# Designs tried in a protein design run: designed miniproteins, single chains. Part 96

Each design is a single chain, and the fold is of that chain. pLDDT is the mean over its residues in the fold that is shown.

## One batch from the design tools (miniprotein)

Design m3349
Fold by ESMFold2-Fast:
Structure m3349 (fold): chain A 94 residues (1-94)
Amino acid sequence: SLKERIKKLNDLAPIEAFVKGSALLAYPEMTEELAVEVLAILYKKKIPEKFLLEFAEAAHLYLKDRSNAPYLVKSVSPEAKELLAKAKQKAKKL
């Protein structure tokens, strides 16, 4: 399942987790809650905040309209910043 694929990111090196986690955004089963879980794992692996914000923006755009390409982002929305804030809070509890 997508949830099990996300859990396996914990076992990967930071760069590999970022690459694999980004690929998971394209899954039809992706939800806001699961995107926040991926972001929390990446945040704990110390991925730089600029890349986490790009990931959050891609997730936000894809979750609003599934026809959007999850990797093509030009700006960071308030919604993307909120997703990263939720992920940071979740990371502190894991």
Scores: mean pLDDT 80

Design m3350
Fold by ESMFold2-Fast:
Structure m3350 (fold): chain A 104 residues (1-104)
Amino acid sequence: SMIEKIEELVKKFIELVKKAAEKMPPIEATKVLFLTLIAGGEANLFIHMVRNKKDQSVIQQVRDGFVKTSDDIIERLKPYISEEENKELEKLHEEMRSLFEQAS
């Protein structure tokens, strides 16, 4: 299902971010890891609201929050990761954004 694909991509994104954060200075790594908790919470809330047929405007707000949080994570990682790692994260971000948009 679309929800299962979202869960899989979000999990993969967070795992890659955690690995990339190991290359960051401690303070910057802590900020990124905190943002992964927010992104994970936003994704879980989005899935819950879609499954429970909650108000579309609220679903869209949580979707937009997830997209912004995940984009902020990628921007913070960019100085510390390879171009290849950055492209993989940006590709996952686009795939997640597209699926979240289709589900909302």
Scores: mean pLDDT 88

Design m3351
Fold by ESMFold2-Fast:
Structure m3351 (fold): chain A 100 residues (1-100)
Amino acid sequence: MEKEEERERFLELVELAKTKEGEELAEEAREKIKKKIEEAGLDGEETLKKIEEELAKQVIETAKALGLEELKEEFENNPEFAAKVGLVALAEAERAAKAA
């Protein structure tokens, strides 16, 4: 019952990631992450790749936990898209936190 609300929110994020708005949100998140990495004196490219790999894993595990097996398989076959969904989720979470 509560899992259906989580599933709906996750599917909304996945659909958003397929849109032009989602693409812009993902790019915004990448630019902010790169800037923070560079300001910290770390290798921006290497560190960003590790962050995107971690986001992809988290998105895959979320799809699995929600019983979305077909979507989980799609993310495993396209980790770049899984990472994009994760970046969109981060951008939305940051916007929500700043609005509070």
Scores: mean pLDDT 81

Design m3352
Fold by ESMFold2-Fast:
Structure m3352 (fold): chain A 74 residues (1-74)
Amino acid sequence: ELDELIERLREIAREAAERELAGTLTEEELARLEEEENELLEKLEKIAKEKGIFEEALKRVNEAAQEVAKELGL
């Protein structure tokens, strides 16, 4: 489940960045993506803290975000 949450966060970050770069990201679409991201981050935090791997989970989320940024030349 944690791996699925991280992968979904990666997908959202990539979609948002790609749409922003293309000039196709609407305010409504951005708001929807941000809402989904916040929900996933809350779930991830709860699961990671329960498993005692919160720091490791944060590192994985940050690495995923950096990887997306690098892929898109940001």
Scores: mean pLDDT 79

Design m3353
Fold by ESMFold2-Fast:
Structure m3353 (fold): chain A 88 residues (1-88)
Amino acid sequence: SKMEKILKTALEAAEKKVEELKKKGVIKEEDLEEVREKLEKLAKELAKLSDKEVMEKLVAELGEELTNIEEVTLASGVERLMGDIVEV
């Protein structure tokens, strides 16, 4: 499905960011597990939603960040939302 491909791509991108931040010492070992759990939980929640419901969640969660995005697609929004979890 479209959502399955979007989630897989976004999770792979997020995992690469997590690994890079771990190598740089930005993420502590104890925080690594929490970040991964948050990413998996979000992916499971988004997988249960329609494309419209995912977009509504993106608007609610990313609000002000959307005003700085030249184009917001379902894919780019999901990647942004997962990126925020990795960077927090």
Scores: mean pLDDT 72

Design m3354
Fold by ESMFold2-Fast:
Structure m3354 (fold): chain A 78 residues (1-78)
Amino acid sequence: PLQAARDALKKAFDAIINKDYKTAAEYSRQAAEHARQAGLDEAAKHFENAAVYSEKGDFQKAAEHLARAAELIQAAEG
């Protein structure tokens, strides 16, 4: 579950870089589900917020939420 969340996170960041709103939202939602399955509810909420902001075209806020989720995943592996 953690590795799947990390893989989806990377794809969401790539979509943000390419300004692909739909793909960024899709992978952010997938990352949220994988984070939830890993017991990382706070990271999942940040991924859900990243999806919402991606759909609104607010890539700055989407990237901030993805970064926070990445920090929480990294802390869980420590």
Scores: mean pLDDT 84

Design m3355
Fold by ESMFold2-Fast:
Structure m3355 (fold): chain A 76 residues (1-76)
Amino acid sequence: SAELAELEEAIEALKQGASPADVMRRLGEEDLAANIEAALASAKTPEQVAEAKRIATRATLFLLEQRKAQLRRELG
């Protein structure tokens, strides 16, 4: 259940505006965190950076919620 609690904390942090790259790095997903950072670095304007961050946050939330649902099925 420690992994479930860690996923719930990560989901809440993202909902509160935490960096998706930082959240994924804390979960041990270094390659995914690096890919998110590379995508954000490729944006050329503040508006493009904001949109890329919004997309990355939504995608990361979806992934973590799917992992949480799968873990709950395995534990229940």
Scores: mean pLDDT 84

Design m3356
Fold by ESMFold2-Fast:
Structure m3356 (fold): chain A 90 residues (1-90)
Amino acid sequence: SMRERLEKDAENDEKAMRELMRELGEMINKRLLEAGLEPLPEPESLEEARENLKRAEELGVATQEMVSLYVAAALLHIAAEINRELAKKA
């Protein structure tokens, strides 16, 4: 059914978002370690990933690639929310 597809799409989008957040966290920590700085905790939420990115910016190690990963993760979160809301109405 359309509801089952929308729910599955939302779950897939959430999983993809978590994978991108992990990749972002690893990329930030690689740059921090290369700069002789202490690593940040692994982000468990999109909000924590955003805070880690802001910290990387404050420390002067942020890159456009990190920003792109965060934006991609945020878009997947929005897509998952839309799919969940559509599933409730289907």
Scores: mean pLDDT 86

Design m3357
Fold by ESMFold2-Fast:
Structure m3357 (fold): chain A 74 residues (1-74)
Amino acid sequence: MIEELKKLIEEAEKLGLITSEEKELLINALEKGTFSEEEIKRMTERLKELIKIEKTGDKKEADEFRKKEIEIDE
C-alpha cells in the first residue's frame, strides 16, 4: 500500500499536480507512520482519480482534489 501511494505521489509531481516540497512532506509522513491505514487508502484512491482527471483534461475536478490533499497536511 505505502509503495503504491509513493508511486502515485511521484507521478502526480511529474504531472505538475503537486510540488516537490509537497511530495517530500507526504513521503516523510508515510515513512514516519503518521497516516492511518484508512488515510493511506483514501489518499491512494484520491491520487488515482486526480491523475486520471488530469489525463482526461477535467481541470476543475483536478484542482478540487489537489486542494483536499493539501488540507490533510495541516
Scores: mean pLDDT 71

Design m3358
Fold by ESMFold2-Fast:
Structure m3358 (fold): chain A 70 residues (1-70)
Amino acid sequence: DIDEGVAEIARAVVYRTTGYRGPISPEIALNVIKAAIALSNGASLGELTKISGDKGIARALYKGGPKPIK
């Protein structure tokens, strides 16, 4: 379940973190936003992995770089 604003924010977060500009599923979008918020609060890579459900996304967020995964 996503709102228009949530999808737009998720796209910006994914692009800034991984360099990916393609379409994002609602489920991935929500998990990425939650993981980004957790990272801002000092979350570890392990916590990001639990929140995002994806090790690649978690690792990219943790490093804070525009390095695409996969």
Scores: mean pLDDT 64

Design m3359
Fold by ESMFold2-Fast:
Structure m3359 (fold): chain A 86 residues (1-86)
Amino acid sequence: AAEAEAKKLVEKAKKLVYEAFPYVHPSTLESASPEQLEEALKKLEEAKEYLEKAFSLVPPTKEQQELLEGVKLGIERVKERLRELE
């Protein structure tokens, strides 16, 4: 069922966000290596894709929409930091 697939996608996205979180927090962003930032960016972009696919199957809850917005902000922060290091 579409609902079961959407739930699985959201769970995958949450796991990726959890794994990337240490490298996107303001206090740790400055100390992260370029390699760590690139890995975090990859995980956040994958999480964004899973959330957008899930929301195409089942309308998002307020909390799920806030999660997607947080992922988008995290992506922008990591991209900005990577540009500063090049």
Scores: mean pLDDT 82

Design m3360
Fold by ESMFold2-Fast:
Order: C-alpha cells, then structure tokens, then sequence
Structure m3360 (fold): chain A 110 residues (1-110)
C-alpha cells in the first residue's frame, strides 16, 4: 500500500529541490554513496552500500511513490545522484507521486 497523501498540497519543483539540497551535505549539487546510503536507510532501505546504490536508490524511491521503473531506464550516473538527475525524475512524476515523494523526504529529515 502507498502512503495516503490526498490532503497534502502538491509540492512545487522548488520545494522538492530544496529538500534534496538538505541531503547534499557538501553542497556540490550531487549525493555521494555515503549520503545516499544514509538517506536510503532512513526510508527503510535494507540493501547494502555499493557503487550501484545511486541507481538502486532511485528505483527504491520511485517504487515507494508508486512508479516501477527498471534500473536500466534511469539516467543515473554512477557513483553519484546529481541534482539534475533528481529534476529529471521529478518531472516524470504525477501530482500524487510528487506528494508522496515530498512526504517521504520530509520524514527522512525529521
């Protein structure tokens, strides 16, 4: 079952981008494997820390918002998830999926 977010406002792309920036501890516009693994564990990811984590994390996160995408179809470059990669993913989401993503990222920051 997906989280019920029907009563939440649709986040703007800027609000989602601001949440992403809060996980970018070094401010370079990308998430390292270490930063991604910390975020993934907060969201319930039970896999291991590996060089494939940026792609695996993107698949995990998208499945959590209700979108099942094969890893090979994601424009994610190893070993980092960039802010531009995140923007591309966000543009593919429905309003309801954006609400779910926002709720998940907010929970990870709490």
Amino acid sequence: PLPDVSDLPVPTDEELEELFAKFDKNGDGSLTIDELYELAKRLGYKGEKSEDLPREFAVFLLRKVGLDVPPEQLPILSPRLTFEDFKIVVKALTDEQKRRLYALLREALA
Scores: mean pLDDT 71

Design m3361
Fold by ESMFold2-Fast:
Structure m3361 (fold): chain A 74 residues (1-74)
Amino acid sequence: MASEIAKLVAEGKKHREEGIKAFEEGDLDKAEEYFEKSVAHYRKAVALDPALQPNLEIGELLLAKVKAEKERAE
């Protein structure tokens, strides 16, 4: 379990960083894809360790932000 949690957190963090980079470069589709992958990993991690809830919340806020920017796509 501990090694699985560590792997999920590492994958979530990697995808979050890739999503932030894509968002800063204006690639909203790629940013959304990476943030969705990050959130999916953190959701699995939180199911195993509820103390990781703040990491999931950050990911969900970033995903919501990129979706809002895509809705404004003009």
Scores: mean pLDDT 83

Design m3362
Fold by ESMFold2-Fast:
Structure m3362 (fold): chain A 59 residues (1-59)
Amino acid sequence: MLKEEVIAKLREAGLSDEDIALVEQLSEHDQRHVLAWLERGASPEALSAFIRQLAADEA
């Protein structure tokens, strides 16, 4: 489970609750990649697309 601090950062970056729920379902490896993109200042559109691609690849 993601820490509340991380969830807050994802919301502040402009991610929807649906996209945040997808991040919580990702592997720890892919969660780290999402956080790295967030720290690098990726746009909410780029983050959303990346999260959805990772979720599809794990399905």
Scores: mean pLDDT 78

Design m3363
Fold by ESMFold2-Fast:
Structure m3363 (fold): chain A 66 residues (1-66)
Amino acid sequence: HMKIEKKELKVEILRRDGDTVYAKTETGKIVFAGPEGTEVTFEISPDEKLTVKREGDEVKVILERK
């Protein structure tokens, strides 16, 4: 009966360095997105994961909580 909650976080683009995009989430965390089409998952705590996905010129950040 444990509910997994997924939320797409709002992001503020800070800068672009070549094919890397630096962004700040609404939670205040700094994340890095790689080249277009890449996806990286970070464990920020035992119960929380952040997935950072580069979709064309956009950065999508999804927070998953157990």
Scores: mean pLDDT 75

Design m3364
Fold by ESMFold2-Fast:
Structure m3364 (fold): chain A 130 residues (1-130)
Amino acid sequence: MKRAIELLEEMLKEVKKAYDEAPNLTREEVIERIKKLKDFLKEKTVQISLILHIEYYIAKQEGKEEVAKLIEQLRRDIAETVFKIYKKLDEIIKNNYTPEEAQKVLREIYKDLEKVLEKAKNTQKKIDEM
């Protein structure tokens, strides 16, 4: 799972970058920045899902049922978190939020991603101890 954790860290950095840039942007520029952020997060999420699915399959093949359960649970938690994040990003776009309103939502997104990153790190630690 090291690569999946690295991809989650890249997602966090990109959200932070969008947050820091937002007050220097016009409304139109902020919407375009959020669209690019959504595409970036979607690409990284597809890569994470594929990595975790492969690792799940390997764990199942090796009879490591508890490892497989931990990986599949993490995959579901990441998918659920990302779905909520996409809904929040779509809200910014649909309602043409101001840079200040967009920053508030990006802060919430950052917190949600930080929690799932910590969960991924804790899941990796549990697997390493098995």
Scores: mean pLDDT 90

Design m3365
Fold by ESMFold2-Fast:
Structure m3365 (fold): chain A 95 residues (1-95)
Amino acid sequence: GLEKLRKLAKSLVGKEVTLEEIIQMLNEAGIKVLGFTGDAENPKTLILLVELDGKRYYLKLELDKPFQEFDPSKKYKITKVEILDEEGNVLFKIE
């Protein structure tokens, strides 16, 4: 349920991880990653579209460095995670 996603998001804050490691952690928790993108307004933001129990959510990750999709070896420290529903309502902010 949504609480599982919140607990996982809380566990991501303070970790130094690659995009692949983030996706692996989500998949191991039973959360499907449908896609990801940067944010044109904030280069340190990574947005993941995820699916849990047939429902979709956005995870907005704030990083210590600008997101670079073309550098798969790059590690980021996650400083904040916001969880949003498909309509864009903020459900949780974790920092």
Scores: mean pLDDT 86

Design m3366
Fold by ESMFold2-Fast:
Structure m3366 (fold): chain A 96 residues (1-96)
Amino acid sequence: LEEKLEKALEDLKAKIDKIKSPEDLLALAQEIRKKLPELSGKSRELALFAIAEITKKLIELGVVVSKDDPEVELSEEAKKVLKELEEYVKELEELE
């Protein structure tokens, strides 16, 4: 499980790093947060790590992240990253 979690984290981090739009990063973090109550164990851990990496990227881009920021619609690129996160979550849930 830890090796699969590490690989998923590394892959997601690389994909998040390719997103240049602060709006896409913000929207992606919001969508992942909405899924958190439905996640447990390693799946929840992966989602929290993804949010942390997105938050770090937003800070690097000079964006202040707030819990009450308005919802932003995902671009096609951000939707692809979200779908890959959902697939990793599904794989981790099948292992737990």
Scores: mean pLDDT 71

Design m3367
Fold by ESMFold2-Fast:
Structure m3367 (fold): chain A 103 residues (1-103)
Amino acid sequence: MPVPSAEEVRKATEEMLARIESLPEEVKREIVKGEGYLAEAVRYAIEGKEEEAAEYLEKAIEHYERAKALSVELLRGVAEMFEELGAKKAAEIAREAAKKLEE
């Protein structure tokens, strides 16, 4: 099997770390968007606007589902990082957690 060059390994590691570092903020952004739509859904429900309340609740759920998918991606990235650092047990725990969140 061809061994990747030191340059290729460095670039892959930098890209992996940048993605892992960005994911927590992306999860937070999706949760905040979900909370905003949920607040609007509650407001429409109080006003007796059942159709609009349902529509905005569906939008809130879509954003919470995106936050879940990003959380799975984060756990997979962390698992790969732990594996490269030789923390095999921590890597396996993170991988199993990601699998459970996938449904």
Scores: mean pLDDT 78

Design m3368
Fold by ESMFold2-Fast:
Structure m3368 (fold): chain A 101 residues (1-101)
Amino acid sequence: MKVKVTVVYDPSDPAQRAAAEALIRYLEDAGNEIVEVKETSDAAALGLTRTPTLIVEDEEGNVAIVTPSDEVLEAARKAAETGNFDEAVEAAYRVIKERSL
């Protein structure tokens, strides 16, 4: 059964860019064949309460919205303060793995 996962994030926020990259890697590593990316500065216009957020759509058209743990974005933000994007991605990825999305 094919599931499409869309990672929605604000590209103006370096922490969200790192968190989105970590989410994409985690989803691909978990065997998701269809991972899409959507950039937005207005989450409310998409009916979302916050970013980053996952929109999961199955082959029957059922839609689920999954908001990652705040710890994912917090880990990315703290690591991004060092100016190292790869470290921010890795920090977010560790939290995602521990939380088992």
Scores: mean pLDDT 79

Design m3369
Fold by ESMFold2-Fast:
Structure m3369 (fold): chain A 97 residues (1-97)
Amino acid sequence: MKEKYRREGEEHKKKGEEALKKGNNDEAARHYLLAAQAYLSAGEYEEAARLADKAVELAKDPGIKAAALYVRSEALERLGERERAEEDRRRAEEVAA
């Protein structure tokens, strides 16, 4: 199962890069979010946080941005970065409101 999630993450990373090359920032953010979720499921917390960072940076859509902040928060919590994780949860709630 972990290998399946890593493959899904790699596929979405590539789709995110292609969307970014076309200037479609929200589509790129959505793919980076899906990649981050896949790596989180694979237990690859550093990669999940890094991809969620890209999704947060690129997303203009509040739903994508809030979801990316929640994924980054979970990855950061798993990495022991509790303060950063709590701040991301607060920001996600603010963006989703």
Scores: mean pLDDT 87

Design m3370
Fold by ESMFold2-Fast:
Structure m3370 (fold): chain A 108 residues (1-108)
Amino acid sequence: SVEEKLLEFIDALTERNYGKATSLLTTPKARELADIIAQFLYQVLQLERDASLSPAELEARLEALTQETIEQLRKMNVPDEVIEKVKEYLDRLRQEVLAAHRARLAAG
């Protein structure tokens, strides 16, 4: 089903198997989902590189961006099961970015 393919796409992203993820972009819905995730990743990169942000400010900005991204997916009628899996993926990325930012501040 389309839903099963979207779930498989998110699994591939989680596994950092970008070749497999790209091979799954066979439907308009999968391509739209990929574009929204790409926009999220681009904005995360911009925020992560802003040296003026404290860890708390970065966390707040990333949380707001995650909420905005989830709202976009709901407006696209992406199935709830897929949205929950995207939330898990985005939350994991958020935690990784915050940990990396804090580690850089601690290292000087």
Scores: mean pLDDT 83

Design m3371
Fold by ESMFold2-Fast:
Structure m3371 (fold): chain A 99 residues (1-99)
Amino acid sequence: ADPEQIEGDIYAALAEIHVVNARYAVEKGDVESALRSARIALENAKKAYELGQKDAAIRVLEDVIRVLEEVIEKSTDPQLRKEAENLLAEARKLLDEAR
């Protein structure tokens, strides 16, 4: 494997780890930690996509979208909800472009 493929695999793995962390946090009612982990997952999924890990990026984006929808539903903080809505819009746009 070339260095770019290895780098793509690393970003895909990081995206998967952080989306799992985000889901765990939102299930526990920790919407702040869920939003933070979802943001990191989205950033790593974007990098994985740019490096050719399209299928992995699509799967992570679909999971990030579900987590962010749950953060919005559970959040009582208007600023946190607004941040989640902005991140959700970015994730949906990237998923649409990837499909």
Scores: mean pLDDT 87

Design m3372
Fold by ESMFold2-Fast:
Structure m3372 (fold): chain A 84 residues (1-84)
Amino acid sequence: SFKEKLLEEAYREGVEEARRIYEETGDLEVVRRAVEEKRRELEAIIEQARAQNSPLSDFGLELLKAYVEGFEEGAREVEREVEE
């Protein structure tokens, strides 16, 4: 329950941040590049956590994954709204 709420919050923050970038720039390509950068950052963190063999990063990694998933969804929402 508590963990679920934190994951939902991280996801929501990702959605809001992607939308904010579009509101500030008006440019879908900037949003798309931001999505790519978030994915690269996540991949790098996953590799580093795996190399360190550390269980302490597990929940932090779940939160980061939720945030990036939310960011991707926010980007998709903006793309759909622009088509309308």
Scores: mean pLDDT 81

Design m3373
Fold by ESMFold2-Fast:
Structure m3373 (fold): chain A 89 residues (1-89)
Amino acid sequence: EEIDELVDKVAEKYGLTPEEKELLRRFAEAVKSGDVKEAMRTALEIAEKLGLSLGEQFRLALLAHDAIKNKIPLEEFLEEVAFFIKSSK
């Protein structure tokens, strides 16, 4: 329930910048609320800022979808997103 604590922990673990951490937080809030439109908007914003490929964008969308449907834990979702941010620099 404390999204900010999870985001802080994951951002520290992966060495995210303050801007990347804010994107991760917004993505987490959208997923937790089940707002598919907001989650997709945030995924596109991450993709634009990091220069992600179409395949990477699609994978982020699938991860968000699975997290919204409770198929993966929020913590696992955040770690996967942080890995994409870190690997795509």
Scores: mean pLDDT 79

Design m3374
Fold by ESMFold2-Fast:
Structure m3374 (fold): chain A 74 residues (1-74)
Amino acid sequence: MLKPGGKHAILFKIGDKYLAFLVEGDKIVGAISAKTKEEAIEKARDLGYEVVFEGEADSVEAALQKTRELLAKL
């Protein structure tokens, strides 16, 4: 249950919006959406998650797939 794992966010720009996947260790535990990059970062930080990656994706599905690939490397 309790592990020395960081709380991180993976941020994507998808069209005109921003989506951040909330991760603990190697698991996606949630997501937040925002209209601006600053709002997405603020919401993640407010929940205790630090944005460690910023990228772009064509869809929510593509962003999720990219997040899974990043977690496999971390």
Scores: mean pLDDT 79

Design m3375
Fold by ESMFold2-Fast:
Structure m3375 (fold): chain A 73 residues (1-73)
Amino acid sequence: DEKRAQILALLDEITDEALAAGIITPEQAAAARAALAKQLDAAPEAVLEEAAAKLPALRAEYAARRAAELAAL
């Protein structure tokens, strides 16, 4: 449950930034969250733990790519 929440929180951070940038709509953000939540609900706990363990690296990668994109603007 906590691992599921951490994975969804990362998606929320990504979609919030995309919404603020005007790249996606609130409907698209909600649909992406619902789709991921369904996949996570079907996943074994071990898979959720593995995914959650990768979140810090994924967050760092996303932040680095965002910073590079903004610098190129």
Scores: mean pLDDT 74

Design m3376
Fold by ESMFold2-Fast:
Structure m3376 (fold): chain A 90 residues (1-90)
Amino acid sequence: SEKLREKKRELYRVIAEIKGIPEEEITDKIVIEFFVDLHLKITGDENISEELRKKYIENAEKGIKEIKENLSDEELIERLEKLVEYLKSL
């Protein structure tokens, strides 16, 4: 779907902007590392509201799911499934 590809591109762009690197340098490994970093920052940041934290996690889970649906690499799919399981534990 064109809309799913656009949302994946939007996610990669947001991560690129946050990390200060070119969008073309964003890999699935960087995306995984970004969400691990988000967990550490969100769970450790007293300035983030509970509502914003929950919304961020829900949006991250949705984005990972959409990326996973567009992957053919079984190892990367497995890594994303483990990341989703991890986020659900938060």
Scores: mean pLDDT 71

Design m3377
Fold by ESMFold2-Fast:
Structure m3377 (fold): chain A 81 residues (1-81)
Amino acid sequence: MSKEELQEELRELAREVTELANKIIERSKDLEIQLEAAVKEVKVAVILSLLDRMSKEELEEAIEELRRIREELEKLLEELE
């Protein structure tokens, strides 16, 4: 996978994570759960701000981190249903 392909994958994952975080914030009445989602959304925003400065290896690490965050948010959303 090229650096450009990794950047695109990271942008797609960032969109998915942001959408999940927003759904959790909107659906939860628990401040702690809302804060957990908000913190993950901020982390994604920071990663996106560094995207153009990342090496290929750093992009692969960031993608793995975003996949973990997505899984955590999916579990959190499931607990709210």
Scores: mean pLDDT 84

Design m3378
Fold by ESMFold2-Fast:
Structure m3378 (fold): chain A 80 residues (1-80)
Amino acid sequence: MELTEKEKKIRELYREIATNPDQKEIKENIIKLLELSIPDLNEKELEALLKEVENLIKQYGLSPELKEEIEKKIKELLEK
């Protein structure tokens, strides 16, 4: 089965996160991933995505400031 354009974009963002050495760019790509993914997710999928994002922050050693920006964006997206 072929991926949708949205699914292709999400996979591209995951690859960019994995290959980009710049923590600020990693943060920006995580935010783009959240903006693209959250509107279409059910409760179970949302919990899985938030756990994946937490793991990405930990894996790539993002600064507390960048982590806070991501957490703030998650809260904004969950409110609307």
Scores: mean pLDDT 77

Design m3379
Fold by ESMFold2-Fast:
Structure m3379 (fold): chain A 95 residues (1-95)
Amino acid sequence: SRSREEEERRRLEELEEEGRKRFKELLEKAENAEKLEEEAKKLEELAKKDPKYKKEAEEAKKKAKEAQYAKDLIEGAEEGLRTMGEVSDRIAKRS
């Protein structure tokens, strides 16, 4: 039979690996957020002058919005990790 400690270690390792992979994907998306917003604005101005850019402007806006959501998620995750660190430190001090 497997010990509880072995089961807990496996779950922690799996969660850490999956979380690290997901966080890296979000970082890559967030890194392009500002550039995608700039491109979307340029295409939107072009679309006002020439209707042929309307579809490209709409697609660029969608990509910029998705990248902004990734940035917001990262900021939320960093704040969450900071809070968890503070809670962990308090628990260790009381134990």
Scores: mean pLDDT 78

Design m3380
Fold by ESMFold2-Fast:
Structure m3380 (fold): chain A 77 residues (1-77)
Amino acid sequence: AVEEIAEEMAASVKNPTAAEAVRLATYAVAYDLQGDKEKSLEYAAKAQELASKLTDPEDIAELEEAIRRGEERLRAL
């Protein structure tokens, strides 16, 4: 369920750094929805660290879209 969504969203972006950031961000949202605020913040911080390394506007746009879609799917569970 959560792992499947994280991997599907990561696979939708071309840049490997963006893919890892999407995976971590997806887990951050999942932990938030489960009430684990500490793990949510930890994973969100790791995702943001990786996202901050991206310089290509296309990679950034793909990352933002993948995170948005992942959040929508997790909230539908």
Scores: mean pLDDT 85

Design m3381
Fold by ESMFold2-Fast:
Structure m3381 (fold): chain A 60 residues (1-60)
Amino acid sequence: EVEALKRAVAEAYANLDTPEAQIAFGRLVAELHARVRVSGATAEERGQAAAALINEAIAA
């Protein structure tokens, strides 16, 4: 589930050619952050984990 969102984020990032694609990217990033939040841990740890996942998705 999180892996599917990471893939979607990477794909949207590669295709930021239109305003619609930019909006879709923002929504996917917010969704990925929300999913990491549900996994437990402290707020700080969840924020760091979400940032790491986004960076990994973009780097892939």
Scores: mean pLDDT 65

